# Designs tried in a protein design run: designed miniproteins, single chains, continued (3). Part 7

Each design is a single chain, and the fold is of that chain. pLDDT is the mean over its residues in the fold that is shown.

## One batch from the design tools (miniprotein)

Design m8212
Fold by ESMFold2-Fast:
Structure m8212 (fold): chain A 63 residues (1-63)
Amino acid sequence: SMLDRKVYAAVQLAVKEARELNLDPVKDEEKIREIVRKVAEGLELPEEYIEPIFEAVKEELKK
C-alpha cells in the first residue's frame, strides 16, 4: 500500500540521517526519536506510526 511505502521510506531516511550523525541507538535515543518525528511529519504519516518507525530505526542501527 502507499502507507507501507511511506513507512519504509521513513525508516530508511531516519536510518540514513542517524548514521550520518553517528548516533548510537541507546545513548542518542531522544535525538533518533526527534529525527523519526520530523521525517514522519514530512511524509504526512499519522502520529501512531512514529513509535513503530522509531523501534525499527533503532533495530536497524544495531546491525
Scores: mean pLDDT 86

Design m8213
Fold by ESMFold2-Fast:
Structure m8213 (fold): chain A 90 residues (1-90)
Amino acid sequence: SAAEEEFKRRFLEEGEKEARELVREEAKKLNASEKVLEEALKALEELKEELLRELETTPFTRELQQRIAEEMLTKPLEVLKKKYEEEKKK
């Protein structure tokens, strides 16, 4: 339905905004380089594209919504921390 497609779009847009803010805040706390921040934000963009493809073929259940929200809040932060540690070891 048109209402469901609008809800999906807004859900992903709000999730992206929240995830982006968390990534930037964590990068500031770590004093991470611009390169490390850019890698984490790129991971968020790639994750969003993957989730958009999944939403085309998967019913938008409460369980899927919860999983998507958790992945958007966790996976880019994991990339940020990994890239930060890798840069420190150079």
Scores: mean pLDDT 83

Design m8214
Fold by ESMFold2-Fast:
Structure m8214 (fold): chain A 105 residues (1-105)
Amino acid sequence: KEELLERLEKLKERVEELIKKAEEQNNSLAKSTAELILKAIELLEKKIKEGLDEEIARRYLKELEEDIEELEKLLEQDPNKKEVILKLIALSLRAIGLILDIELL
């Protein structure tokens, strides 16, 4: 659906802004996490264009939206705080899992 592709384009714009923000903060972990989320978005876009079921696409899109919201919150916090670092690592691992799941679709 064109609607799903439009939603993904907006998510790409949000993630590109987060990559810039992470660069400005010298937060390499947040930057790499944002880059992994961007890769997941690009893979989902490819699968949707190849005819992926809309309900499956909506489920992954919701997970990406939640991951982006979490990254936005983490970038507002102190990057040197252990809790923030551990949450960024967890989010990075989650993004890798999404990439692998989407590749297998």
Scores: mean pLDDT 88

Design m8215
Fold by ESMFold2-Fast:
Structure m8215 (fold): chain A 55 residues (1-55)
Amino acid sequence: SVEERRTNAQEGAKIALEAEKKYGKQQAEDIVLDLNRAIEESPEKAKELIEKYKS
């Protein structure tokens, strides 16, 4: 759904900021690309990746 995609995108943006702090800009870009792909293809997969990167 649109709302689910919005929520996942918002969480993904937070993950990107944290990843840039931990790994640097280049690695954060790879994480963002993976998350964006998952968000477009499967909300369930996106949530799983978001949880993985939060840990």
Scores: mean pLDDT 75

Design m8216
Fold by ESMFold2-Fast:
Structure m8216 (fold): chain A 104 residues (1-104)
Amino acid sequence: MSPEERVRELVERARALFRAAAARLPPELAAAVEASLDALVEEFRRALEAGDWRRAARLLLQMGALATLVAVRSRMLGEDEAFDLAQQASDLLEEAFRIVREQL
């Protein structure tokens, strides 16, 4: 499997976990998180298509920051499962970032 294919799979898995976490949050927060995630994933796909590994790395860091925000908000709301899902998404994004860094 190519590094690009592996990174795409990790990001899509992280996206699914993010959506599952968001579904457990208040609707306004869930909508904001999903909108931000969709924008970042679209820009990330474009960066990969362009072979712009440096931009892809920066976008993964932004997705990681969003995962941290979801985890913190989930903990504050007592949503333990949403916290665990956000943490799993963060771990997948960290693995994707490691692969992207090897291409720099």
Scores: mean pLDDT 88

Design m8217
Fold by ESMFold2-Fast:
Structure m8217 (fold): chain A 90 residues (1-90)
Amino acid sequence: SLREKALKKVKELLDKYKVSEEAKEKILAIVKKLLDLIEEGKLTAEKAVEAREEIYKILKEDGLSDEEARKLVDEIEEIIQEVYEEIQKK
């Protein structure tokens, strides 16, 4: 499914950036919530921004640099955006 592919891509990115297992679980929970909102037609720009900021904070607390955290958040956002666009085509 699109959801399974997105979650796999996010997990691979988190591994690439050496994110801790605790931070990975927190970020994946946020990503799953965003995917639920997309599937329900309830995702707003405000909720997307809030999720982006929360992921960024988790990554910074996990010890990533500002540059690494921003890049990783942007890459996660791209994955979520791809799912959003594919669902909107239906």
Scores: mean pLDDT 84

Design m8218
Fold by ESMFold2-Fast:
Structure m8218 (fold): chain A 95 residues (1-95)
Amino acid sequence: IHPGLLSNEELRKEFEEIAEEILKEHADDPELIALVEEAKETFEKFLNAKTKEEQEEYLEKLRELLAKISKKMKNYRLVARLMALVTELYLRIKT
């Protein structure tokens, strides 16, 4: 119904909610925790990037990190939410 462009604050909120759910479900997986922390740092760098070239570089790194996280997760719902978030970031670069 909406054209689908979220604000930086809305994107941060969605990512934080997904990250919190992953960490609660996988508190005993230190490798997954490390990947989520690196993804969070990369996501913040993406939002604060001043050029499209920098945004594309951080988006690619974020996609790689999220693919590794998704491979370790059994919760398909959280994987789908991560993929939707990546789509929103891609649309942001195009505009």
Scores: mean pLDDT 77

Design m8219
Fold by ESMFold2-Fast:
Structure m8219 (fold): chain A 57 residues (1-57)
Amino acid sequence: SAALRLSEALENKDDEAAAKAIRELAKRGEPGGSIGDMRDVAESRGLEKAKETALEV
């Protein structure tokens, strides 16, 4: 699932994979996920591309 891929990317600090997973979650309209929360987590882990992606969607 996209949520599992996001968790894995955040653990590995993989900025590109995290950004891709955030885009996928946004496309699916994930009811439990806050894009703002995803942004904050990405920022705390130094993932600038993922943070920017969360701001765009």
Scores: mean pLDDT 76

Design m8220
Fold by ESMFold2-Fast:
Structure m8220 (fold): chain A 100 residues (1-100)
Amino acid sequence: SLEDIKKELLAALDAFKARLIALSKRHKIPKAFEDKLLALLDQAKKAVEAEDFFSALKLLKELADLIMNNPAASEEFKKEVREELNKLGDLINEAIEAEL
């Protein structure tokens, strides 16, 4: 089940990256801010590939914090991204539990 959870998590991260790009365009997020978010996502994906799920969770929390504390991000953008990040966090927690 860990291999299946990892595959699902990698697919979910790729889907979230595509959605984050689309949401950033829709909500007129500054390119420099979008680039920082995408860099954190790429780091989180590498952590998942290495099966370092605690580092992946930490990186996603850092990404969430960056969004919530940025005045350039609208309330609507923050809400939509929080919902997607919660789904990713749930999958990472499932992967951590599967390793125990």
Scores: mean pLDDT 85

Design m8221
Fold by ESMFold2-Fast:
Structure m8221 (fold): chain A 75 residues (1-75)
Amino acid sequence: IDEIIEKLKKGDPSAVQPLVEALDSGKLTPEEVAKLAKALIENKNEQVREQIIEALSKSTSPQARALLSALLGTF
C-alpha cells in the first residue's frame, strides 16, 4: 500500500490499477483506506484524479464505493 501511496503522490497513473486491485481484494483496513484517500486528496494531477474516479465508479466493492464517496465530497 505504501508503494501505491508514493506513486499517487507523484501523479503516476500506473498506481490506478494496483489501487483498484487492492480495494477489490477487500483486505484493506479502514486505516489503509484512509491513507489512500489522503494521498488522492493531496494529488494535484487532474488526469490521474479523473482516471481514479472513473475506475472507482466502475468497481462494485464496498471499499471502492466508500473511497469514491469520500473523494467526491472533496473534489
Scores: mean pLDDT 73

Design m8222
Fold by ESMFold2-Fast:
Structure m8222 (fold): chain A 73 residues (1-73)
Amino acid sequence: MIDIDSLRESLKDFGLSKESIEITVKGVEAIERGDYEKAREYAEQLKKKGDTLSASIVNNVLRARLRREEEAR
C-alpha cells in the first residue's frame, strides 16, 4: 500500500498544483483497487495538463503493479 499522505506531501514539495496532486492520488488509488483503465485515464488527464512528472509516477506505479500481478500467477 502506498502512503497517500506522504505522496501528497512529496508532490506539493515539487511545486505541483493541488489539482495535479489530487489526480495523481486518484490514479494511484485506482491502481491499488485494480482499476487499471481508470488509472490510465488519470495519467492521460495529467499529460493533457502538461504534468509529465505526475503522469510518469502513475505509469510507474501501474507497471510495478502489473509486474507483481504476473509474478503471482
Scores: mean pLDDT 78

Design m8223
Fold by ESMFold2-Fast:
Structure m8223 (fold): chain A 57 residues (1-57)
Amino acid sequence: SPEERVRALLERLAAQAGIDLAEWTARMSPVERRAVADFLSQLTGADRETVLRALEA
């Protein structure tokens, strides 16, 4: 699914950057989560809501 694809990309990028994805996303403000979701939506072609679900998983 698009959500699984976005999640796989996020996990790969987080691993390369040495970031814990769950901790990083948990510390985001609502405004930051929306901005990141909009950016990743444009980058991946997935809907913003799909990206938000991937960030929460």
Scores: mean pLDDT 77

Design m8224
Fold by ESMFold2-Fast:
Structure m8224 (fold): chain A 74 residues (1-74)
Amino acid sequence: MPSPEEQLEALERELLALWLRIQREGTPEQVARADAILAETGRRVRELLAQGDLEGAIRVVREAIARLEEIARE
């Protein structure tokens, strides 16, 4: 079974891959929205990890991935 830390790392790689796809294929408006989501997600993850909340960090990254996938489908 992957550890919570390994799960978080895999999700962070997926998030970055989606962000890079939007950067390449998206409109300027889609890129700006994706950048805002990535910045907010990074801040929240750092705060949760500082508190030892790995489950919260995983949830936040999953929510961000879902939002970026919606942008990529527009």
Scores: mean pLDDT 86

Design m8225
Fold by ESMFold2-Fast:
Structure m8225 (fold): chain A 98 residues (1-98)
Amino acid sequence: ELKKELEKLEKEVKELEERAKELKKRASEATTDDDIKKIEDEFLDIMKKLNDLLVKVREIIEDPSVTPEEKKKAKELMVKISEMISEIFKTILELKKK
């Protein structure tokens, strides 16, 4: 069951990664203040969802019933989520320079 939970979390992270990549392409093409605002709001929604997933991953890491191998996978996922949040912040900063 926990293996399926980790697989579900990995799938949700991958879906958010693809959404963020598509949004980054739209951000590079954005020229109007309205488009910039909409893209920023969509990035903020992605960051909120990533933070929610980060909480769930932390719960797995802190669970004493979870195996060391599963904790390692959860920690790797935590690093990936943190890197994605950092990349989104950089993209928003670049967008605000327009």
Scores: mean pLDDT 84

Design m8226
Fold by ESMFold2-Fast:
Structure m8226 (fold): chain A 85 residues (1-85)
Amino acid sequence: MKKEKAEKLMKKDVEDIFARTEALVEQYKDDLEKAAEVYRRGAEAFKNLADTAKKAGVTEASKIAEDYRKRLEEKAQELERQAKA
């Protein structure tokens, strides 16, 4: 019961982190440096979620969070490369 509740909450956290990150990136789409920073912060949030899920034994949620972390890190790297002061 508690494990199922944790899995459901973590799925919501994944959706919330991703939605918030994408909304902030959309606000900063003309500021590549800030957009990259937003993606980096999103990736850190997913790293923390993956660690929490792993400790709670919710392996599936941990893997999903790790996948999102990698995606956001790759997007941040691409924007950082494009950003000019």
Scores: mean pLDDT 79

Design m8227
Fold by ESMFold2-Fast:
Structure m8227 (fold): chain A 64 residues (1-64)
Amino acid sequence: MKRPDLVVLVDGKPVLVRDLSEEELIEAQRKAAEEMAKGQSEEVKKLYIESAEAYARQAWEEAS
């Protein structure tokens, strides 16, 4: 395919979901969410992390 199916940030760099395990994808998205939520309240940080983990699981299933 001419277009990557899904791309996520790993250590601040874009990586294809297909090149990652489910565990690596979840961890990468969690770390990105923690960075994005820096300076936010604990409740907002939790929502960012939970959304990132849910997205990571869905993206990995779609890439499979």
Scores: mean pLDDT 71

Design m8228
Fold by ESMFold2-Fast:
Structure m8228 (fold): chain A 81 residues (1-81)
Amino acid sequence: MVEELQEKVAEEFKSLSPEVQQEFIETVLKETLERAKARTEEIEADTSLSEEEKEKKKEELEKELLEEMLEKVKELKKKEE
């Protein structure tokens, strides 16, 4: 499932013009990576969670972020002239 989402994001990204690809990298990808780091650190710092629960939460986070990236790539594709 996560691997399928990663593939879909990559496919949609490759379909964008070079200018829109650059916009995606500078805005969406950068923002998503910063959020991923912050939320991963938050999960790691949560002493109430077991290691198994932390791993599961990180997988959920990755899925959420990939779904957001896919949505944003599709929005940029629609706006592309």
Scores: mean pLDDT 79

Design m8229
Fold by ESMFold2-Fast:
Parts: C-alpha cells; sequence; structure tokens
Structure m8229 (fold): chain A 96 residues (1-96)
C-alpha cells in the first residue's frame, strides 16, 4: 500500500469506527489483505455504508479479534480480480 492509500484508509477507518458490522479481511499475504481491505472500505464509503460496516485486515484468521456480534469474514487468498465484484455484491446484500 502506498503512503497516500494508507492515509485515505485511516480516514475510512475513522468514518467507520462506530459501525455495528465488522468486515474481517485475512490471508497469508498481509499486504494483499490490507490492499483488499482498503478497496472494500473505499467501495463502502463511496456507496454510503460507512455507518453500517467497518473493515479490518489481518495476516491470519487466528489473529482475528472481532469487536462486534455481526462479522463478515473474507479470505483474501480466495479473492481475485475476476471475483472481486461478486464479493462486494455479497457484502452489500449482507448490509441491506
Amino acid sequence: MSDDEKKVYEVFLELMKDAPVEIVVYGSDEEKAKRLAYLIASHLVLNGYEGKARVEAYSKEEDVKPKTEKVIYINADEVTDENFPEVLKKIEEFLS
């Protein structure tokens, strides 16, 4: 992630901090998980979901510590450029 993307992501996290649903992005590649979390957070903020869901990235599933009862798990190792639009659609359907 670039320094500019990190700054934008921190703004997204601040906007989403009190959201009741937690989206957990985990995977073997921490940088891929962080990049995917940034892309998901960006999509959610741009579509008005910042009050409904927050996004957190983890390098391993076992490191995940959910803070809410409503959690969406996303394995970054299973996400590709081809299936990413369907991943976003499933998140939006869960939040609707």
Scores: mean pLDDT 76

Design m8230
Fold by ESMFold2-Fast:
Structure m8230 (fold): chain A 114 residues (1-114)
Amino acid sequence: MREEFLVRDLDTGRVYRVTRERLSETLYRAVNENLDTGEVYHSGVRRLSETTYGVFSENLVTGEVRVWRVERLSETTWRVTDLFTGEVWEVRRVSDTEWEVTRAGVDTAPPDAG
């Protein structure tokens, strides 16, 4: 199954086109295009549980790699945490083809404190 949708960053005003393809029950591939800068990211998404996903993303121009954890909070709301920086965003589904993302803060507490 292939899905295409738009994600608007409410803090920067930037818009991303996201194309997501299901590869298996637990694996997805996504392409994220920044419509303002033309930067393209290739992402692998792995389902870790009913509510949690791991995302690995590479900027094809710069070679920059990011790793995110995505957690479902409700039917329309997700929390995204950058595992490198600890930055947190909230993602909200607005319609079948539109999502909004806004910065929620920084998760400074490690998930395993021991």
Scores: mean pLDDT 78

Design m8231
Fold by ESMFold2-Fast:
Structure m8231 (fold): chain A 94 residues (1-94)
Amino acid sequence: GEELLKKAEEAFRKGNYQEAIEYYKEYYRKYPQDKRALEITYKTAEAYRELYLKTGDKVYRILAISLYEFLLSVNAGGPLQEKAEKAVKELKEL
């Protein structure tokens, strides 16, 4: 499990956002009830946001917004809620 998250974070850091997303998806398939699920959802949304900013492809914008809004809908609370709200607002203004 931990190896997949490490690979996702390394891919994200290198700007390989599509690869990072695939590692996060694989983690969800293997560990669907992991306590970090909301944080991983946020990181996946961030990767789609970066893909949109890099490519201009509006499909990535839609995917990023959908994941951020999912976090808001499940009452993520605390710092994740504030980060998701800000990200949705900024993406809708682009």
Scores: mean pLDDT 84

Design m8232
Fold by ESMFold2-Fast:
Structure m8232 (fold): chain A 64 residues (1-64)
Amino acid sequence: MSKEEAEAEIRRILLEVGFSERQADDAVEGLKDPVTRRIALREIREAGASDEQIERIEKLAEYL
């Protein structure tokens, strides 16, 4: 999986959770940096993402 494919899939999941396009783009940027990734994942969970969605995003973030 390419970095671009991982970003696109994360963005799609975030939009399904209820993020706006801008919020999804900001969250993807937060996931690229290991220091901010934990905060971004917590915010995604607080926004209503399921455990399965969080696990998928964590795996995809490995390609960023």
Scores: mean pLDDT 83

Design m8233
Fold by ESMFold2-Fast:
Structure m8233 (fold): chain A 100 residues (1-100)
Amino acid sequence: TEELRKQAEELREQGEELERQGEELAAQGRLEEAAELYRQASELYKQAGELYERAGDYDKAAESYERAASALARAGSLSGRDVVPEVKRLLEEARRLRAR
């Protein structure tokens, strides 16, 4: 449990760093590169959510899926790609975990 939480926290921190870098690239007008970093951050947050869920920390798992959805939505906005179905699935996962 503690080891899973530690791994999840490390993934969350990596996702936060990628979001920060993506924001810097977006500010420079490098929208496709920024979108890729936000997409990678979303995947790291999703992995963190899976680990928190396995650790029994359903609230942190839900928060991680919500962060994944937010990062993916920003990637879609920057790239012009339709990410609505994927964002919706991540938010549904978060709601299920909070009800657990």
Scores: mean pLDDT 90

Design m8234
Fold by ESMFold2-Fast:
Structure m8234 (fold): chain A 69 residues (1-69)
Amino acid sequence: MEKLKKEVIEAALAAAKKAEEKGENLNYAITNALVRTLSKYTRENNISISTIEATKLRLLALEKAKKEL
């Protein structure tokens, strides 16, 4: 889970930065990046993530992305 947590945070930060440069909505960009990263990770590692764990990762990534902007 630590690797997934790191990837989710990095994806959220990259998406937020790119959205800010383009003048796009940061919340939508971050949320979409999170969904894509989680889907990719579960597919590549052939694992499932609980709804609770996915929610925690989303909240953490949103908080980190907003602090880095």
Scores: mean pLDDT 74

Design m8235
Fold by ESMFold2-Fast:
Structure m8235 (fold): chain A 67 residues (1-67)
Amino acid sequence: MVERIKAALIASKDDGGILPILRYLLTQPKSVIQAVLADPEVRAKLEEFLATGSEQTRALIRELFAR
């Protein structure tokens, strides 16, 4: 599960691609969220979307980091 979520996030190119994955990840236990966020490639992709993504995408990413 964790590896599939990481792969999907890393493969995301736009808001339409990343939003469903972020929403799904927020429904997961904190341990799963932390395991996904521990990956430096995932963190780099999320930082990219914090700079270029929509307000909705940025809000979900900030919520994810607050977990």
Scores: mean pLDDT 84

Design m8236
Fold by ESMFold2-Fast:
Structure m8236 (fold): chain A 70 residues (1-70)
Amino acid sequence: AALAARIAELREYAIERLGFSEELADALVAMALAGASGTQIGTYAMLRGGASPEQARELAELARRLGLVR
């Protein structure tokens, strides 16, 4: 899939499924594109978005599956 489509899927998941603000979702995408690990993305989601450890793990797994993080 095109990079833009993969970015949109991660952003949509964060907003629609986890209830993150657009600002928070955009920050997560920016971190992923800057080379953040799945663990770093998950930690940020918990610290700033109030995600549970399970939600953070699911988000990190999606980001890895989409090839956006390592």
Scores: mean pLDDT 84

Design m8237
Fold by ESMFold2-Fast:
Structure m8237 (fold): chain A 118 residues (1-118)
Amino acid sequence: VEEIVERIMRVLQIPEEKREELRELVESLLNASEEEQLSKARELGDFLRSLGTPGAVTFGAILEALVDHSVPASVLEALLIVLEVPEDLRERAVRAHEERAPIEEKILLALEVTEALL
């Protein structure tokens, strides 16, 4: 948890004052059942949108798309193409979505996609 939180803080340049809130939201998402992951990802996404930075908003949107199984893989792929995400990273993200990869992998992939766009 601490390592993931620290990486998110660093990549998105989140203020230290928000670290504890971010930690609680990330921990909640990591401990969520598959059925709860979308609602917890949306809670994290709302927090990230409240920060108002392009990086935080992008990370929240990509993460929600990766955990939302109602989003077709083709729609996720189209989004990543429009955002000009590199092909190898796009393929990894689409595969993680299709194969219902562990939530930790989805968080790290969403962060990697966001970092590539910054």
Scores: mean pLDDT 84

Design m8238
Fold by ESMFold2-Fast:
Structure m8238 (fold): chain A 92 residues (1-92)
Amino acid sequence: SPLPLTPEYLRENARALLRAAEELLRGARSPEQREAAERARRWAERALEGRLESFPVAVAYLLAAQHEQAGDDEAARRYREEARRLEEEIRR
């Protein structure tokens, strides 16, 4: 998207991620979906606080939760591993 990365635009996207994560958490049918959605929610909350480095982690956990919900176990596992790697990079 060619939209400028304003604080308001980033906050709007963080709120959208948070809402999506909360929806996936509420509808979670497996422990794996619940864990991924819960992690997506927490990282989305950090993104909402203006921590830009949190966006990729929140998105990766959100995608993992979405693929768990869809029954795409292989894709869900890939996104969980990607999210974990991004999370470890931030903790350095």
Scores: mean pLDDT 84

Design m8239
Fold by ESMFold2-Fast:
Structure m8239 (fold): chain A 85 residues (1-85)
Amino acid sequence: SDKEEFEKAKEEVRRAAEKAGATKEQIEEIVRLLEEIAKLVGLKKAAELGYALARSIELAVEDGAKDVPKKALEGLKEELESLKE
């Protein structure tokens, strides 16, 4: 179901963010932003975004990028802002 896929996507994002060195507060905020996005676009699209975000975080860590959790939060805030227009 779309709900089960979204829960899996949130779990993958949590794991990717933890591996990137995110604080508990950063992880909770990332998940909160995904849940707010889901209210606007639906669970299926939010799950797809969550999986894409988890993969993006993993690739950024592998590439040695700095402040990966902070950049993930900034990207989600920008996405949410765009969706409210």
Scores: mean pLDDT 87

Design m8240
Fold by ESMFold2-Fast:
Structure m8240 (fold): chain A 65 residues (1-65)
Amino acid sequence: DPREVARRLVELAERSTDPETQEAIGRLFVEVPEDKRLEAMRRAVEVLESGGTPEDLRKIVEEYS
């Protein structure tokens, strides 16, 4: 469910309080094409739930852009 994935991403971003994480998540919505965005968002959720860094999120943006 794309809405559930997006909701979880926003929730994780708010909990992190890290502006670099929030910026990287914003880049997913701007720089990743719509057809790849759900997959990229799922990867970002996995990274954030595993204690990943803003750099890990940036790599996802670069991979899917």
Scores: mean pLDDT 78

Design m8241
Fold by ESMFold2-Fast:
Structure m8241 (fold): chain A 97 residues (1-97)
Amino acid sequence: IKLRILITIDVPLPTDEAIAQARKEGEEILEKLKKIAEELGGTVINASFAIDFYSGKMLISLEVEFESLQTAEEFAKRIEEYVKDKASEIEVKIEEK
């Protein structure tokens, strides 16, 4: 089972300093998410983040493969709870083979 996660975090004031802080935070969040995925038996296929200065948003993208749908869904729930206070949007797409 392949799971794609897109986390959107608002950068409310797109100044150079806010962007630098967002980049650092994005790296730390991404590293944490990768570790959680691996702890749940997932294989990280792709992991990245980008800052959209036009919309004032930081986008964190993660693709993970799991052996079972239940584990993929558990991962999605854990991630939603983990970033709930920081993320303005969380999108999860579960792909069948």
Scores: mean pLDDT 77

Design m8242
Fold by ESMFold2-Fast:
Structure m8242 (fold): chain A 88 residues (1-88)
Amino acid sequence: DVQLAVEQTLIELGVEEPEAQLIASIVAAVVAGDFELADRLLELFEKYSPDEKSVEIAKLVYEELKKNPNASTEEAVKIVKEAYEKVS
């Protein structure tokens, strides 16, 4: 389950649960090919989140996954970790 794997990875890295859940939902939407949902979730995250770092992680992950929308769970987790390192 890509959504659960991404959420747990972000929580382990120190991202708060609500932000981790939102980023994981965006990742799951992209991997499922639902770019309309992913775009809406990212727009809402940018508009309402006070956590600028988590928003930047979501943007970087979204940009990378759009290049490989058929990414495996392992590839998605790797992209998330790399985005976190760039923002941290």
Scores: mean pLDDT 85

Design m8243
Fold by ESMFold2-Fast:
Structure m8243 (fold): chain A 66 residues (1-66)
Amino acid sequence: MSKEEFDKEVEAAIYILRLAVAAITSKDPEKRERLNKALGEITRLSEQGKVDEAKKLADKALEEER
């Protein structure tokens, strides 16, 4: 892979990890459910090579849920 693709995948992985931590540490079941749904969607976008869309969605989810 190119360095640019690698850097984007690393950033996506960091966002996925941040959402996973937020979901695991959340005491609110509704917030946890929303974060888990966002995680699933972001993971699918990443697998499809839509890394920029995955990062945008992750950033929005983290902003709206914190």
Scores: mean pLDDT 73

Design m8244
Fold by ESMFold2-Fast:
Structure m8244 (fold): chain A 104 residues (1-104)
Amino acid sequence: MPQTLQTLEQAIDLVREAEARVLQAQSIDQAKQVVEEFIEGLEKIAKDIESLPNPSPTQQQVLRFLKTIIKDMKKSKIESLLQAQMLLGAVLLALSTQKVVLQK
């Protein structure tokens, strides 16, 4: 299942890029924009999996996992740069853990 691991790697790359951008953010509004763009990136990955005619059980598992992360992130209020950094760090940990589980 190399494609499923590649999908998680793409999501991990997106969160690492978002973390780097948040570290350079000079305002809460800039940090919010970075997080919103990251959520849009995850939604695109999720939509790409949903558009597959016969997704594997593992692809369906990753889709459900990404949807859960997206839902949780949308519920999170960003009131400081530190909160944005902590939120992205938690998402990176969750994605990295899911990748390890799928590698066995």
Scores: mean pLDDT 84

Design m8245
Fold by ESMFold2-Fast:
Structure m8245 (fold): chain A 98 residues (1-98)
Amino acid sequence: NVDLLRQHGILSAESAIETARKATELDPRAERALRLLEEALRKLKAGDLEGALRYLDEAARELTELSKGDPSITPLIAAAAISVAGAQFSTELALRAQ
């Protein structure tokens, strides 16, 4: 069911945004990942699954770069990355099911 997969993608993206917002409070460099995730969520809600995946992929790359830095934010970056991976997986499955 494409709608269930898209809904799971939305929930995972919302979780990633919440965690990335907390990371931004500790490290302003997380702002770019937060903005990319907000765009991904907007695309998911609009039904633009290909656009959503592009922004999720960019957010995943930004989180990977942040994870190489300050160890104090690493748990938040890891939690956000897990949520992004969940959103990517659900969105890719929804695309294949269309």
Scores: mean pLDDT 85

